# Designed miniproteins, single chains, continued (3): the designs that were tried, part 34

Each design is a single chain, and the fold is of that chain. pLDDT is the mean over its residues in the fold that is shown.

## One batch from the design tools (miniprotein)

Design m9155
Fold by ESMFold2-Fast:
Structure m9155 (fold): chain A 55 residues (1-55)
Amino acid sequence: STKEALEKKIKTLQENKEWLEKSLADATDPRTRAALQKAIENNESQIETLKKKLA
C-alpha cells in the first residue's frame, strides 16, 4: 500500500540521518561540516513532508 511505501521511505531517511549525524560528530573540516549540516536539514525536511502525507 501507499502507506507502507511511505513508512519504508521514512525509515530509510531516519537511518540515513543517523549516519549523517555520526559523520558530523567526527568531522572537523568546515567544508565537510557545512555539507553534512545541509544534508541533515534536507533529510529532516523530507521526513517531515512524508510524515504529513501519512497524517
Scores: mean pLDDT 86

Design m9156
Fold by ESMFold2-Fast:
Structure m9156 (fold): chain A 96 residues (1-96)
Amino acid sequence: MLKEEAEELLRRAAEAAKAGRPEEAEEHLRRAAELVDELVKAGDYEAVRELLEHATLLGAEIAVHLGRLEEARALADRLAAQGHEAVAAAVRELVA
């Protein structure tokens, strides 16, 4: 399923970022974003919602490993705006 493929790409992106391979991390993130767009077009809003929540967490982790602290903070603010306050707090701890 597209959701599982996107989750796998996000996981690979996080691993690439941890391994010091930012170009690979960015490539996996681009592919995951394409799959999210396909899910939106298919009308699978439940999968999109779950995947975007997971993607925001992994995106913050990737941003921290790539030194993109402003991006990580923006992701935390977005999570808080969506009502995920505990998750937003965890992301903010990663950039503190």
Scores: mean pLDDT 73

Design m9157
Fold by ESMFold2-Fast:
Structure m9157 (fold): chain A 84 residues (1-84)
Amino acid sequence: MKKKYTVVITGTGGTRITGGGVVSAFEREGLKVLSVTYDEKERKITVVVEGTSEQIIRALNRVGPETSYRYEVYDENGNKVSLS
């Protein structure tokens, strides 16, 4: 089912994160990117997308491994979504 999700991506261990790279990964998997907010001090990107959870999982695999990034996904009601 196509829904709105809030995805929070944090770089770990000094990993560089770019808004353009994240948006490109999400759009390549067919997700509609509605907004992007970058917090440079926290090395965190918050992306609001419209699509399916399966599209989000594929997009996050394009961004990078969980060893380099921490991912948190929330549905339109603010409930945390499991990606495993």
Scores: mean pLDDT 76

Design m9158
Fold by ESMFold2-Fast:
Structure m9158 (fold): chain A 97 residues (1-97)
Amino acid sequence: SGKLQELARRAFERIREAYKELVEEIKKNPDMSLEEVEAKLDERYQELIDEVRREAEKAGLTPEQIETLLGLVRDLADAFRQKVIEEYEKIKKEKEK
């Protein structure tokens, strides 16, 4: 349905924005540990999944459509998690110069 596609697009935008904000935070706070970065990723991931689920339920998506949407969100969030960790490692290497 058009509702599923619209919610997916909005969720993808939120994922991109949230992880971009975290990368900028890491750049401004180069003393952050990997454990702190992973904790922030876990917090943002949980908030995102919960928000997308609530929006999908309010939009009247079926249980099957909700699970499809959440699967797509999880896959994209996992991809961005990897990108944030890669950027963190890169920033740390630059600090060691």
Scores: mean pLDDT 83

Design m9159
Fold by ESMFold2-Fast:
Structure m9159 (fold): chain A 79 residues (1-79)
Amino acid sequence: MEALRYVEKAIEALEAGDLETAIRYLQKALDLLLADPSVPSEAKGLVMAALQAAEAGNLELALEYARRALELLREQLEK
């Protein structure tokens, strides 16, 4: 799943303190997830929440939401 890869890259950027790069990857992930009707609305909501937290400069909260979104997306991939 391409969206999952972007969420992983966003988490790496957040862990490095790079909010600009994290926002870029979260935006790409959200666009892909919103285009996929098979993705749970909860996962879409968590990526959106992570993006909003990152845009607000709240790195810790953005990481929390991004990690939760990644877990749900991995579950979706594993079935």
Scores: mean pLDDT 84

Design m9160
Fold by ESMFold2-Fast:
Structure m9160 (fold): chain A 102 residues (1-102)
Amino acid sequence: DEEERRRWEEEYRRAQRLVEEGIPIEELLERVAEGDPAAAYAIALLGIRGVVTPEQLREALALTRDPRLRARLQAVLLSREPAEVARARAQPAADAIAAEAA
């Protein structure tokens, strides 16, 4: 349990470094496909920051085989989709108000 926790912390630190280095999302996705857990975690962190698209999060999820990383990516994806749906629903109302003011 502590050994797994330490590995998870090391993975998280590597993920943070990948984010800080500004590694492109395309390269991170290639690393996920090669089985790098730090790359999958880095994409999840970028997803939380709103820097990557839901489509890129879905691609990372499809490439990730680790159930813990899959759960993390899925949680980030779910947190992003409600906000985007809410924005899409708000836009028609804002456009209608603008049209009435014109």
Scores: mean pLDDT 74

Design m9161
Fold by ESMFold2-Fast:
Structure m9161 (fold): chain A 71 residues (1-71)
Amino acid sequence: MTKEDYAVLVEAFELARRVAEEGYTLTPEELEELERRARAHEHTLPAIREEAKKRGIKSSEELLEWLREKA
């Protein structure tokens, strides 16, 4: 994955965290952007999940910090 790919994932996970933890409602534009990014990166998400598991990442905040380090 490129640094740009990690940056895109950081933005997607930050929006997902806001929805899950803050009850934030995505705008139609934000939802369309997330769906586009999810489709582009659907094959990389299992690898990210396995890496997070290996690192003992248990929270969205820890996952975001790790992704930011890669971006």
Scores: mean pLDDT 68

Design m9162
Fold by ESMFold2-Fast:
Structure m9162 (fold): chain A 96 residues (1-96)
Amino acid sequence: AKVSDLRVVEAGADSAVVEATFSGEGVVIGTVRAYDAETGGLRGSGSFLGAGKYTVRLLGLPAGARYRVVAGASTDLNNGTNSDSYSEPVEFTTRA
């Protein structure tokens, strides 16, 4: 399994919308995690089953801050924090 695309669709004052696309045959588990770029604190996440394009809505984000988003893909249902592949990070900032 692999992450074939990760993009930020929009960023608001306290929210963002991220799209992730996962590919592979058989079992594909996709994850998206959003971190505060300065502290590394997890701010939001999504988990998905099956290949395809998925949308993650991130809500309640502090304004005027930078965030780092990473997507991961795995074939193992029991390995929820470890992925076979990871995307390059994408960043966004919330409006001040």
Scores: mean pLDDT 77

Design m9163
Fold by ESMFold2-Fast:
Structure m9163 (fold): chain A 66 residues (1-66)
Amino acid sequence: LTDEQKQEIVRIVSEATSKIREAYEAGDEKAVKETLEEAQKRLSKLGMVAELTYLRGQPEIIVRPA
């Protein structure tokens, strides 16, 4: 991955995590799922796999190479 692609991954993860956290706090499971799916599709184009996890009671997206 180039440095530009790494920055794009960070941006996608950051934006999606923020939206997922807002939806999670609101109890909107559909919005959580849709936001995760969108992030997964974008990250898959960069050869990355995205997983949802919970750290300290907060949802977070973790990415790793496919």
Scores: mean pLDDT 81

Design m9164
Fold by ESMFold2-Fast:
Structure m9164 (fold): chain A 89 residues (1-89)
Amino acid sequence: MVEEAIKKAKSKDLKDQLEAVRIAAELFEKGDYESALKVAEEAMKSKDPLVRFAAAVVAAEVYKAMGDEEKAREYLAKAVESLREATAL
């Protein structure tokens, strides 16, 4: 699952990149925080700001669950910046 999700995150296909974010969220729900972060961080390298936003939100949730408040705030800030880029206002 993790290796397949990382391949999807690196794909040029938007649907594959979004599926990688979904798998990262599923890994988080299962308590596999390390794998969830690996997949989410790869998806954050996407050229699509909405994919980066969704991936950064998953990473922030994982860090919050791990008790890393500083990292959680950092990734939430990255999510907000990606969302601003997506709106192009």
Scores: mean pLDDT 85

Design m9165
Fold by ESMFold2-Fast:
Structure m9165 (fold): chain A 83 residues (1-83)
Amino acid sequence: MAKGLVDELIAAAEAGDRVKAANLQTALSLYAVGVVIETGDEEAGKRATEAIHRLSQAVDAGDLDAARKAGDELTKIVEEAEK
């Protein structure tokens, strides 16, 4: 459930919990990569990697609006790849 992981990541970033945020970033990245590998969609993998990169940059910068946008994009990519 990528949306749940994204929401928890944003909440951890808001709380300043760096360890929890880092663990959630890792879990979300592994989840997205796993879905793409299982489906074999290389284009979805490229888009997911780019969305993960933007999400990490936004969280590190404290830009929660950008983090939410990147997380929503990642969630849509993962959901489409599961079709």
Scores: mean pLDDT 75

Design m9166
Fold by ESMFold2-Fast:
Structure m9166 (fold): chain A 90 residues (1-90)
Amino acid sequence: MVVTGPLGEPVSVRYDPSLPVGTVLLHLVETGLTVEYQVPSGLAPARSDVGKVFLVKMADGKVVRAQLIAIGADTPETDENLLGERVDLP
């Protein structure tokens, strides 16, 4: 899968420290849908993780597999995979 640039950065990140850090674009593996996901404060995906599949905890407490396909331009780079557990297999 080809991934490119920051996509799906809706509004605002990090001009206030209490706000969530960045927005990412996730491809939900089970449904095939692409969704914008606002990363909670204290959680930040690494740009090097674009294209990798993560286990993401949804608001209802369910964990779903999602491929990180883009990071918002104002999301800081980090080596931590804080969207959940990283999985490298489809």
Scores: mean pLDDT 50

Design m9167
Fold by ESMFold2-Fast:
Structure m9167 (fold): chain A 60 residues (1-60)
Amino acid sequence: SRADAAARAAEAAGNEAVRRLTLGELSPEQAQKEGRRRGREAAEAAGASWDEAVRTLHAM
């Protein structure tokens, strides 16, 4: 579904930050900040799909 695709995109962004941490390109603090920033960007880019997924999961 589109909601699942949006969730996977956000997760991929987080995984990229972890990958860079593992390669020594980022400090743990930088990786956390970049991961959250990238994840938020991915979720916002997904827009309604991400919002719909969150609302569906947490509505009831």
Scores: mean pLDDT 66

Design m9168
Fold by ESMFold2-Fast:
Structure m9168 (fold): chain A 57 residues (1-57)
Amino acid sequence: HHMEEFEEELKKRREEIQKARDAGYEKGVQTASPEDRDAAAAYYALEEVRRLRRKRG
């Protein structure tokens, strides 16, 4: 699996998105390229899953 590489890339994308958020909240994310938007969605989904898993065990 290439999850390790994918996670690393998502972290970098998150940093760019965080910057866009600070400048214009959802505007930056919605205006981002399709790839960046998908990466952001995947990262947030992954974080949400991690939260749920920690709550259960």
Scores: mean pLDDT 61

Design m9169
Fold by ESMFold2-Fast:
Structure m9169 (fold): chain A 77 residues (1-77)
Amino acid sequence: REDRILQAMRDALTEAKAEDPSLADAYVRLSDRVRPGDSLGDLTADDLSVATDNPAATPEQLARADERVRQAVADAL
């Protein structure tokens, strides 16, 4: 299950990066609700967001990537 969630996140993030090159360094950020020691199986799609340190990335590009990753994780849960 954890492997499935991780693979879904990686695949969705890879697709987002392919569509928006400004997201090349993007990563998945966990919400403040997620505690140290929580398993990936305890996460919901709402606990995940996409972030990047690249100032060229627009809020719209991040929102599209965020939706893609959240949907993929929800489908994998």
Scores: mean pLDDT 71

Design m9170
Fold by ESMFold2-Fast:
Structure m9170 (fold): chain A 97 residues (1-97)
Amino acid sequence: KEEAAKSLRTAADILRRIAEAVEKGEDPDVVQGIALIALSVARNAAKRMGLDEAAQLLEETASRVNEALDNGDYQKAIEVLREGAERLEKMAEELEK
C-alpha cells in the first residue's frame, strides 16, 4: 500500500511540474517530449504494480496532453495535467487507508 501510494504521489508531482512548465512558456517541443516520456514511465510503473485504473488514467492523460500541445492549446494541456494529478492524489489517499 505505502509503495503504491508513493508511486502515485510521485506521478501526480510529475504532472504538476509539467503543467507548471507549460504555464511558464517553456519550449513546447521540449515540454511535450519530456511529458510523454514521464507519463510513459509512470504508466508502466502503475501497470507493474497492478494499479490498472491509474495506468489507464495516465495513458488517457498522455493522449489528451499530446493532442492539446499539437494543437497549441496550452490551457487545455494544463487543465488535463492538473486534473490527472488531482485524481492520482486521491487514488494514493485511498491506498493509504
Scores: mean pLDDT 82

Design m9171
Fold by ESMFold2-Fast:
Structure m9171 (fold): chain A 100 residues (1-100)
Amino acid sequence: MSFEEIREEAERLFEKGIEAAKAGDLESAREYVGRAFELAIEFAVRQNNSEAFERLIELAKEASQAFRDYEAGKLSQEELVKKLEEIKKEVLKIMDEIEK
């Protein structure tokens, strides 16, 4: 896939994950968000960009923690959605920086 195709697919997967989270479907939300991170991380690895790889791993941990906090009743659905939207923006920004 081209960079443009990978970036578009990662964004689409994040959007599907956020929609699933809004619907209360945490299983689908985790699957879509996980697939989006897999694409972004694979891209960083192919570009031999260790800084981007490390930042993406940290963001993936933050996403996993947000899901756990929501299941534990520590986050509302609105707070989970907001965190996932912020994480999506940061992941896409990192991907854009790799292709400069």
Scores: mean pLDDT 86

Design m9172
Fold by ESMFold2-Fast:
Formats: sequence, structure tokens, C-alpha cells
Structure m9172 (fold): chain A 83 residues (1-83)
Amino acid sequence: KEEVLKLLEKAKEVLDKNRDRISPETYERLKRLIDAAIEAVKQGKYEAALELLRHAYDVARQAGLTEVAKILEEAIKAVEKLL
């Protein structure tokens, strides 16, 4: 649980640093998905968190945010261990 939350906070930090490399719409979408995943993890809703993170991963990959995508992939694997 704590490992997943740390990874998601790191994903948000890296996303913020890369804000100028993507559209405002893509930034807001990724931020909303990651924030929703953090809330789902805090509530123990791991299946919901997994769906949100997979969606965020696809958006990050399509946007060319390689480092954000890698962190999200690590978060997905960490959530899967909690199921």
C-alpha cells in the first residue's frame, strides 16, 4: 500500500516536470487519473485503482512520457501484489 502511494506521488512529480512537453488536456487527464488511483488505493479499492492506472499508462505512452509510463507500470505491478 505505502509503496504504491509513493510511486503514484513520484508519477505526479515527473508529470509536473514534463508539463511543457504535452497538451494541457493530456496533463489534466493524466493528473485526474493518477489522483483517482491514489484515492482508490487509500480506500483499499485495488481493482478500481488497477483500471485507472492501466488507463493512465496508455495515455502516458501515447503522449511519449516514457518515465511517467515506467513509474505507472511499477505501480500497476505493486497493486497486483495487493490482490
Scores: mean pLDDT 85

Design m9173
Fold by ESMFold2-Fast:
Structure m9173 (fold): chain A 79 residues (1-79)
Amino acid sequence: SEIEQLLAEIRSLIEQAEAAVEAGDFEKAAALLKQIEQVLAQLAVLMQTASQEERDAVFAEMAAIQQRLAEIEKKRQEL
C-alpha cells in the first residue's frame, strides 16, 4: 500500500539521519529531518482514508518512529 511505502521511506530517512548525526553532519541530519516531516505529512493525509489494517500498521510503527526521532533531536541538541 501507499502507507507501507511511506513508512518504508520514513524508516530509510531516519536511518540516514541517525548516521548523519553520528558522523557529526548536523546540516545533513537537519535536511533529512525536514524530509521526514514532509513524508509524515503525506502519511497523515492518507490516514484520513486508510483501512483499519493500514491504520493499525501505522500505529504500531509510529511509537518506534517517534522514539528514534526524539533520540536524533536529543543528539543534535547535545552539540
Scores: mean pLDDT 82

Design m9174
Fold by ESMFold2-Fast:
Structure m9174 (fold): chain A 87 residues (1-87)
Amino acid sequence: KALEDLEAFLRKVQELIASLPEEEQAAIAADEEKAKETLRRLVEEALAATDLSEEVREAILELVEAELAGDEERAKEALERLKELAL
């Protein structure tokens, strides 16, 4: 169940990225802060569109925030937690 829901979430994120306007794609390429803002927005939209458990949602949000902060150890811990919840 958790793995299936996670796969649905990942498909939704990919769909949202593919549907971004050309101007927004260009802005992401030129501005790191804009890229972080867009990633947060897309993740939140995908979470709202999928039926993930609270634990999986928290792990995904923690992973995203850790990656955006450049905290490799925190990102690794969040990813390991997400794998445990999905498998």
Scores: mean pLDDT 75

Design m9175
Fold by ESMFold2-Fast:
Structure m9175 (fold): chain A 75 residues (1-75)
Amino acid sequence: SVEEAINAQEEAVKALEAGDKEAAIKYAKTAIEIFKKLGRDDLAVAAGLNVKDIEQGDIEKALEGQKKLVVQAKA
């Protein structure tokens, strides 16, 4: 459900704020799979870009993107 994907994204934000990049990526990937199953390709692509930002060390950009994604998913 979209609620499960939102919860996974919120957990990714918490992990990223705590400096746990591995956990943040795992939660974000969980949300990507749920968004894909829901046909929300827009949110899946956005979450994928945020994962790339985490992997590149652009943590501030990734955090902003993840927070924006949570707001968009709740709309």
Scores: mean pLDDT 82

Design m9176
Fold by ESMFold2-Fast:
Structure m9176 (fold): chain A 106 residues (1-106)
Amino acid sequence: MEELEKEIEEEKKKIDELVEKLKEYDEAKVNELLREYAAENGTDGDSMVARIMKEDPSITEEDLDAVAKALEEGKLTPEQREILLKVELLSAKFLKEALEKVLEKL
């Protein structure tokens, strides 16, 4: 658990650094390129779920549905919390990659 939380914090720090660099560019253009990247690389909406399961096959659609319901009810089990942290880590990695690729296009 603590190891996943540390990895998430490290990825968030890298994201913050990339966001600061992107502040020098037009926000509307940055957001446009981010949307284009998400659509092309399957990191938007329902495509994100498929991408997460591809990167970590131990996470099933049923696991993601169970975590979503548990979050709505405020009743996360330790196992569901671990799945949530893994999803947060993968989402952070995907966002970092998107920000890096957008910065390369500017």
Scores: mean pLDDT 77

Design m9177
Fold by ESMFold2-Fast:
Structure m9177 (fold): chain A 86 residues (1-86)
Amino acid sequence: MEQTVENGLKLIELAAEVAEEAGREDLARALRELAEEGREISKLPEEEAKKKAEELEKKYGEAVREALERLGEALLEAHKELLAEL
């Protein structure tokens, strides 16, 4: 569980970087706030962590979904640029 939470937080941080590079500073800020709250929740007892994680999913679910879509677009663009240089 702890490793899965860390992997999730890393994905959110990566999505925040992608959003920032895409000029979506508002989205990058929201994602960094989500990652911060996620790190705090990971330190709580499991029962309390589950409740807080559910609240975060409801509050930030749309922002995370949009960020993952942006991350996918940026990865595809980077892949095209890499292929063009080969």
Scores: mean pLDDT 68

Design m9178
Fold by ESMFold2-Fast:
Structure m9178 (fold): chain A 98 residues (1-98)
Amino acid sequence: SKVDKLLKEAKKLIKQAKYLIDVKKDIEKALDLLEQALSLIEKAMSMPLTDDQKKEIEKLLKEILEESMRVLEKSEDRNVILRAIGLSLRAIGLLLDL
C-alpha cells in the first residue's frame, strides 16, 4: 500500500539519522532526516490506517522522540536544541492523535 511505502521510507530515514548521531556525529544532518521521516509519517496519518500500520507509526514516532531527546542531551547549540524540541513536540502531538 501507499502507507506501507511511506512508513518503510520513514523507517530507513530514522535508521540513517541514528547512524549519523552515533557514528558520524553529524547532528544537523540527522535532524534533517528525522524531520523528513516525521513529514512522511504525517502524510501516512492523513490516509486510512490499519491497526498494524497504527502500531508501526507509534513505534516510529517513539523512535523519533528518542533520537530527538538524545540530540538534546548531547548538543549545546541553540538552533540544534530548538529543532530537537520542535521534533519532540510534533512527535508527541502525533502520538496523542493515534
Scores: mean pLDDT 89

Design m9179
Fold by ESMFold2-Fast:
Structure m9179 (fold): chain A 95 residues (1-95)
Amino acid sequence: SPSEEELNLEVEASLAVMAYSVSKLAAERALKKGDKEKAIEYLKEAIKALEEGIAYAEKLIEVSTDPELIKNAEELKKKLEEEKKELEERLEELE
């Protein structure tokens, strides 16, 4: 069974991904309504959530001895880093 630390990190990573998804959806909704200021705020919140998710994935890679959990955390980290780059580029175009 996973350690309590590994389970807590997985939960925190999942919550960060959910926060990112909600903030991204809110940003897209604000852009559709022409609310550029709100879109910028939500994109910044989404980027912050991605940074938190990346940090939790990195911690999982460092503390885990489970090859499957390490692989899943590495894949999550890569996906969140790619999403962060895309959102940072979108934010720069809006500012």
Scores: mean pLDDT 89

Design m9180
Fold by ESMFold2-Fast:
Structure m9180 (fold): chain A 96 residues (1-96)
Amino acid sequence: AVDAQVARLEDLIAWLRERKKTADPRAQEIIDSIIRHLERFIEAVRAGDVAAAQREAGKILFDITLLQTIPGHEGLADEIGRRVGAELVAVLRALA
């Protein structure tokens, strides 16, 4: 179960790296922050550390909110929010 959840999160990171290529430099910086927090979220999930996973999820959601403020990236932020938010909720629910 954990391995399948981690594989989905790693696929999400690969998708974010691809989307980053066409983003403005400020949006790229925020996407890099989302990727770093997703990597830390995966570490917390592998360790069974629910509290650490919840903290990293909060940071990811905050970064998505910041991405919403970058002109021309509102659609990308919304898509990231839907995809990332769904996976974070599913993984955290499975850990509880």
Scores: mean pLDDT 85

Design m9181
Fold by ESMFold2-Fast:
Structure m9181 (fold): chain A 57 residues (1-57)
Amino acid sequence: DEARIKRIQDVLDSFGSGKEKVKEDMLNNFGLTGQALSLAAELRLSPKELLELLKKV
């Protein structure tokens, strides 16, 4: 999961100053936002699994 956590960090960092808001939005919507669903699909995770890894970033 370290490689997946690193990819989540890289994707969040791509939003620059907006990364904290993007992460919070994903957490507050249980990984069901368009951005979160896209990232989960890329990493071959369910929204629930992405949410658990987001808590570790």
Scores: mean pLDDT 79

Design m9182
Fold by ESMFold2-Fast:
Order: structure tokens, then C-alpha cells, then sequence
Structure m9182 (fold): chain A 56 residues (1-56)
């Protein structure tokens, strides 16, 4: 988990540096917020709830 959090942080930071518009930054933030929630979800039910919210 520690390694995975570090990778997510690194990738997010790299994408932020390459972002051209505020909309790009928001999209990156939303995607990584979802990814972090999925990683920290305690149960399959929590993961399924997040997937329904993001992908319908």
C-alpha cells in the first residue's frame, strides 16, 4: 500500500506539471481521488459503490 500510494502521488504530480488548463487539473484530481478511494476501500461493496458513481 505504501508503494502504491507513492506511485499514485508521483503520477498525479507529473500529470499536474503537464496540465495545460484548469479543466485538465480538475480531471486529474477527480481521477486520482477515485483511485485513492478505491485503494483505501475496506470492502468490495465500497469499491462497487465508487464504480457505479464514476462509470455508471
Amino acid sequence: MEEELKKIEEEKAALHKRAVTPEDVQAIDRAYQYRLKKLTAKSKEEIEKLEKEVIG
Scores: mean pLDDT 71

Design m9183
Fold by ESMFold2-Fast:
Structure m9183 (fold): chain A 100 residues (1-100)
Amino acid sequence: MSDEELFAEAMARMQEAAATLSPEEFVRRALELLEEMVRRKAPVEHIRDFLHVFARLAAEKGLFEVAELAREAAEAIEGKSQEEAYAIVRELIERARELV
């Protein structure tokens, strides 16, 4: 699977989860997809774009604290190395899981 295919699939699955799952299940699903992207060494720009969409979808569901964490992580990884970006994303995943 190419980086583009992984990103497109992750985005599609997150949007489907937002449409079909409860708010809590949506967050868990989005975080699982984010972990998969990190595990497969997805480009930082793909993770950033995923986090921006995740923040918007979370806000639309009234999950404002999760939305803010995702937005802050997207901003924090801008211009970072892959290793630094992945560390920030892992911290986001741990913090967001405590909210659901």
Scores: mean pLDDT 89

Design m9184
Fold by ESMFold2-Fast:
Structure m9184 (fold): chain A 93 residues (1-93)
Amino acid sequence: MIEEKVKKVLELIYEAIMEIYGLKTKEEARKKFEELLKKLGLTMEELKELIKNALKSGVSPEEIARTLLVLFEAVEKGDEELAKSLLEWLKEK
């Protein structure tokens, strides 16, 4: 159940990244996603643990995906205060 919800969050993020960045393949979306994670100082495994913790705290897959997309936009725009606030929110869950 939790693993299926983690997969749903990741699929929502990949689809949104493809649309936002005009990418045509899931592999390109995955590479862009990994670049965004590196800018945040996160590994894929650390992100999956944050997603699992948020899901266990009752946050929906859709809300987690939305929060992560806003976080990635903040990172791309150099909004360090917003990025820090959103990352701390995810860690507290």
Scores: mean pLDDT 80

Design m9185
Fold by ESMFold2-Fast:
Structure m9185 (fold): chain A 72 residues (1-72)
Amino acid sequence: EEEEKKELIDYLMEVGGISREEAEQILNDMTEEEKEKLKKYIEDVKAGKPNIELAKMLGRDDLVKAIEKELK
């Protein structure tokens, strides 16, 4: 619910270097299935496995670059 939404927003802000409002807009553009995948990708990242497919799904080159930098 609200906590889950805040977690997703915080992740997008941190990885994408975007504002809270922009992160909320991205979430609003996602389907329920895409939000489920985002949660999985966040879990993967927390486990040390960055997920470039997330960035491609969002159409965000800056997210791809951020994830790639974490991959090192």
Scores: mean pLDDT 67

Design m9186
Fold by ESMFold2-Fast:
Structure m9186 (fold): chain A 52 residues (1-52)
Amino acid sequence: GPVYRLDLPLGTPGYEVFVALREQGHVFTPEERAWLLARPDLPAEVRARLEA
């Protein structure tokens, strides 16, 4: 999937990496964002940050 093109190192929470990328100016496509927000294991805090 487009979101998991990123290699996530051990010990880096996957969702926090996506928030950090967005804050660094990385732009997710609408489908990438929707795919992330649809994940059942997405923490509420990270979901709120991605929705903002």
Scores: mean pLDDT 61

Design m9187
Fold by ESMFold2-Fast:
Structure m9187 (fold): chain A 67 residues (1-67)
Amino acid sequence: GAEAVEIGRRGGYEGGKLAAQGDLEAGREVAKRGLEEARKASKTQEDEEAAIKALDDAGVRGHLEAA
């Protein structure tokens, strides 16, 4: 559902920002936590797949918007 997607998006975005700033380990841990929480919030496989996509897309955005 929308909750899982939002959790994934936030985790990806923050992880991407940290990676862009050179903190790859912290970025990975933030993204991993976001994925785990998104999976816990997912009620269907489709919800989980949507959350993973949102995490990946947000990671790219976080990387590009790191200033």
Scores: mean pLDDT 80

Design m9188
Fold by ESMFold2-Fast:
Structure m9188 (fold): chain A 74 residues (1-74)
Amino acid sequence: AAEAFAAFAAALRALPAEERAELRARLAEIGREGERTGDWEAAERRALELYVEAAERAGAGEAGRAVAAALRAA
C-alpha cells in the first residue's frame, strides 16, 4: 500500500509541467462541479479517475489503480 502510493506520487511528479498544469486545471473543474451539484461522491470518483489516467501516462498504471482501489475501499 505505502509502496504503491510512493510509486504513484513519484510518477505524478515526473509528469511534464504542462501535463501537471492540465491535471490541476481539470481537478479544479471537478471541484467546482462538486460544489455546484453537491455530489461530492461523484466528484471524488472523477478526481480519482484523473489521477489513475495521469499515472498510466507516466507508466505507473498498476500503482495508480492500486491506490484508487484502496481509497474506494476506505
Scores: mean pLDDT 75

Design m9189
Fold by ESMFold2-Fast:
Order: sequence, then C-alpha cells, then structure tokens
Structure m9189 (fold): chain A 64 residues (1-64)
Amino acid sequence: AESRAIAEEHRRLAAEIEKKYGVKVTADADGNLSPEATKVAQEIVRRSRPLHDREAAVMAAEAA
C-alpha cells in the first residue's frame, strides 16, 4: 500500500514537472534525451529523491 502510494506520487510529480516545462522525457532514435528533456529528467530526479529515500526505508522496514 505504502509502496504503491509512493509510486503514484512519483508518476504525478514527473507528469507535473513535464507539464510545467512543456517537455516530455522521451529518448530519441539513438536513445538520447534532448537537452530540454535532460534538464527536465534531472529536475524530476532531484524532486523525487525524498520519495526514493522513503520507498527504500519502507521496503527495508517491511523486509525486516
């Protein structure tokens, strides 16, 4: 339940940031991101770091 909630928050955060910049994080034919998509991807990673930390903590607690 908690892990699913965190995953949903990640998706919502990514979608919101993509909307804000008007850029989708999609790779080109060579598997590379455009400069704009790269910046948006970095912003998503930066903003989602606390969610990644929380997910790791929840999984560790559930596994213990």
Scores: mean pLDDT 71

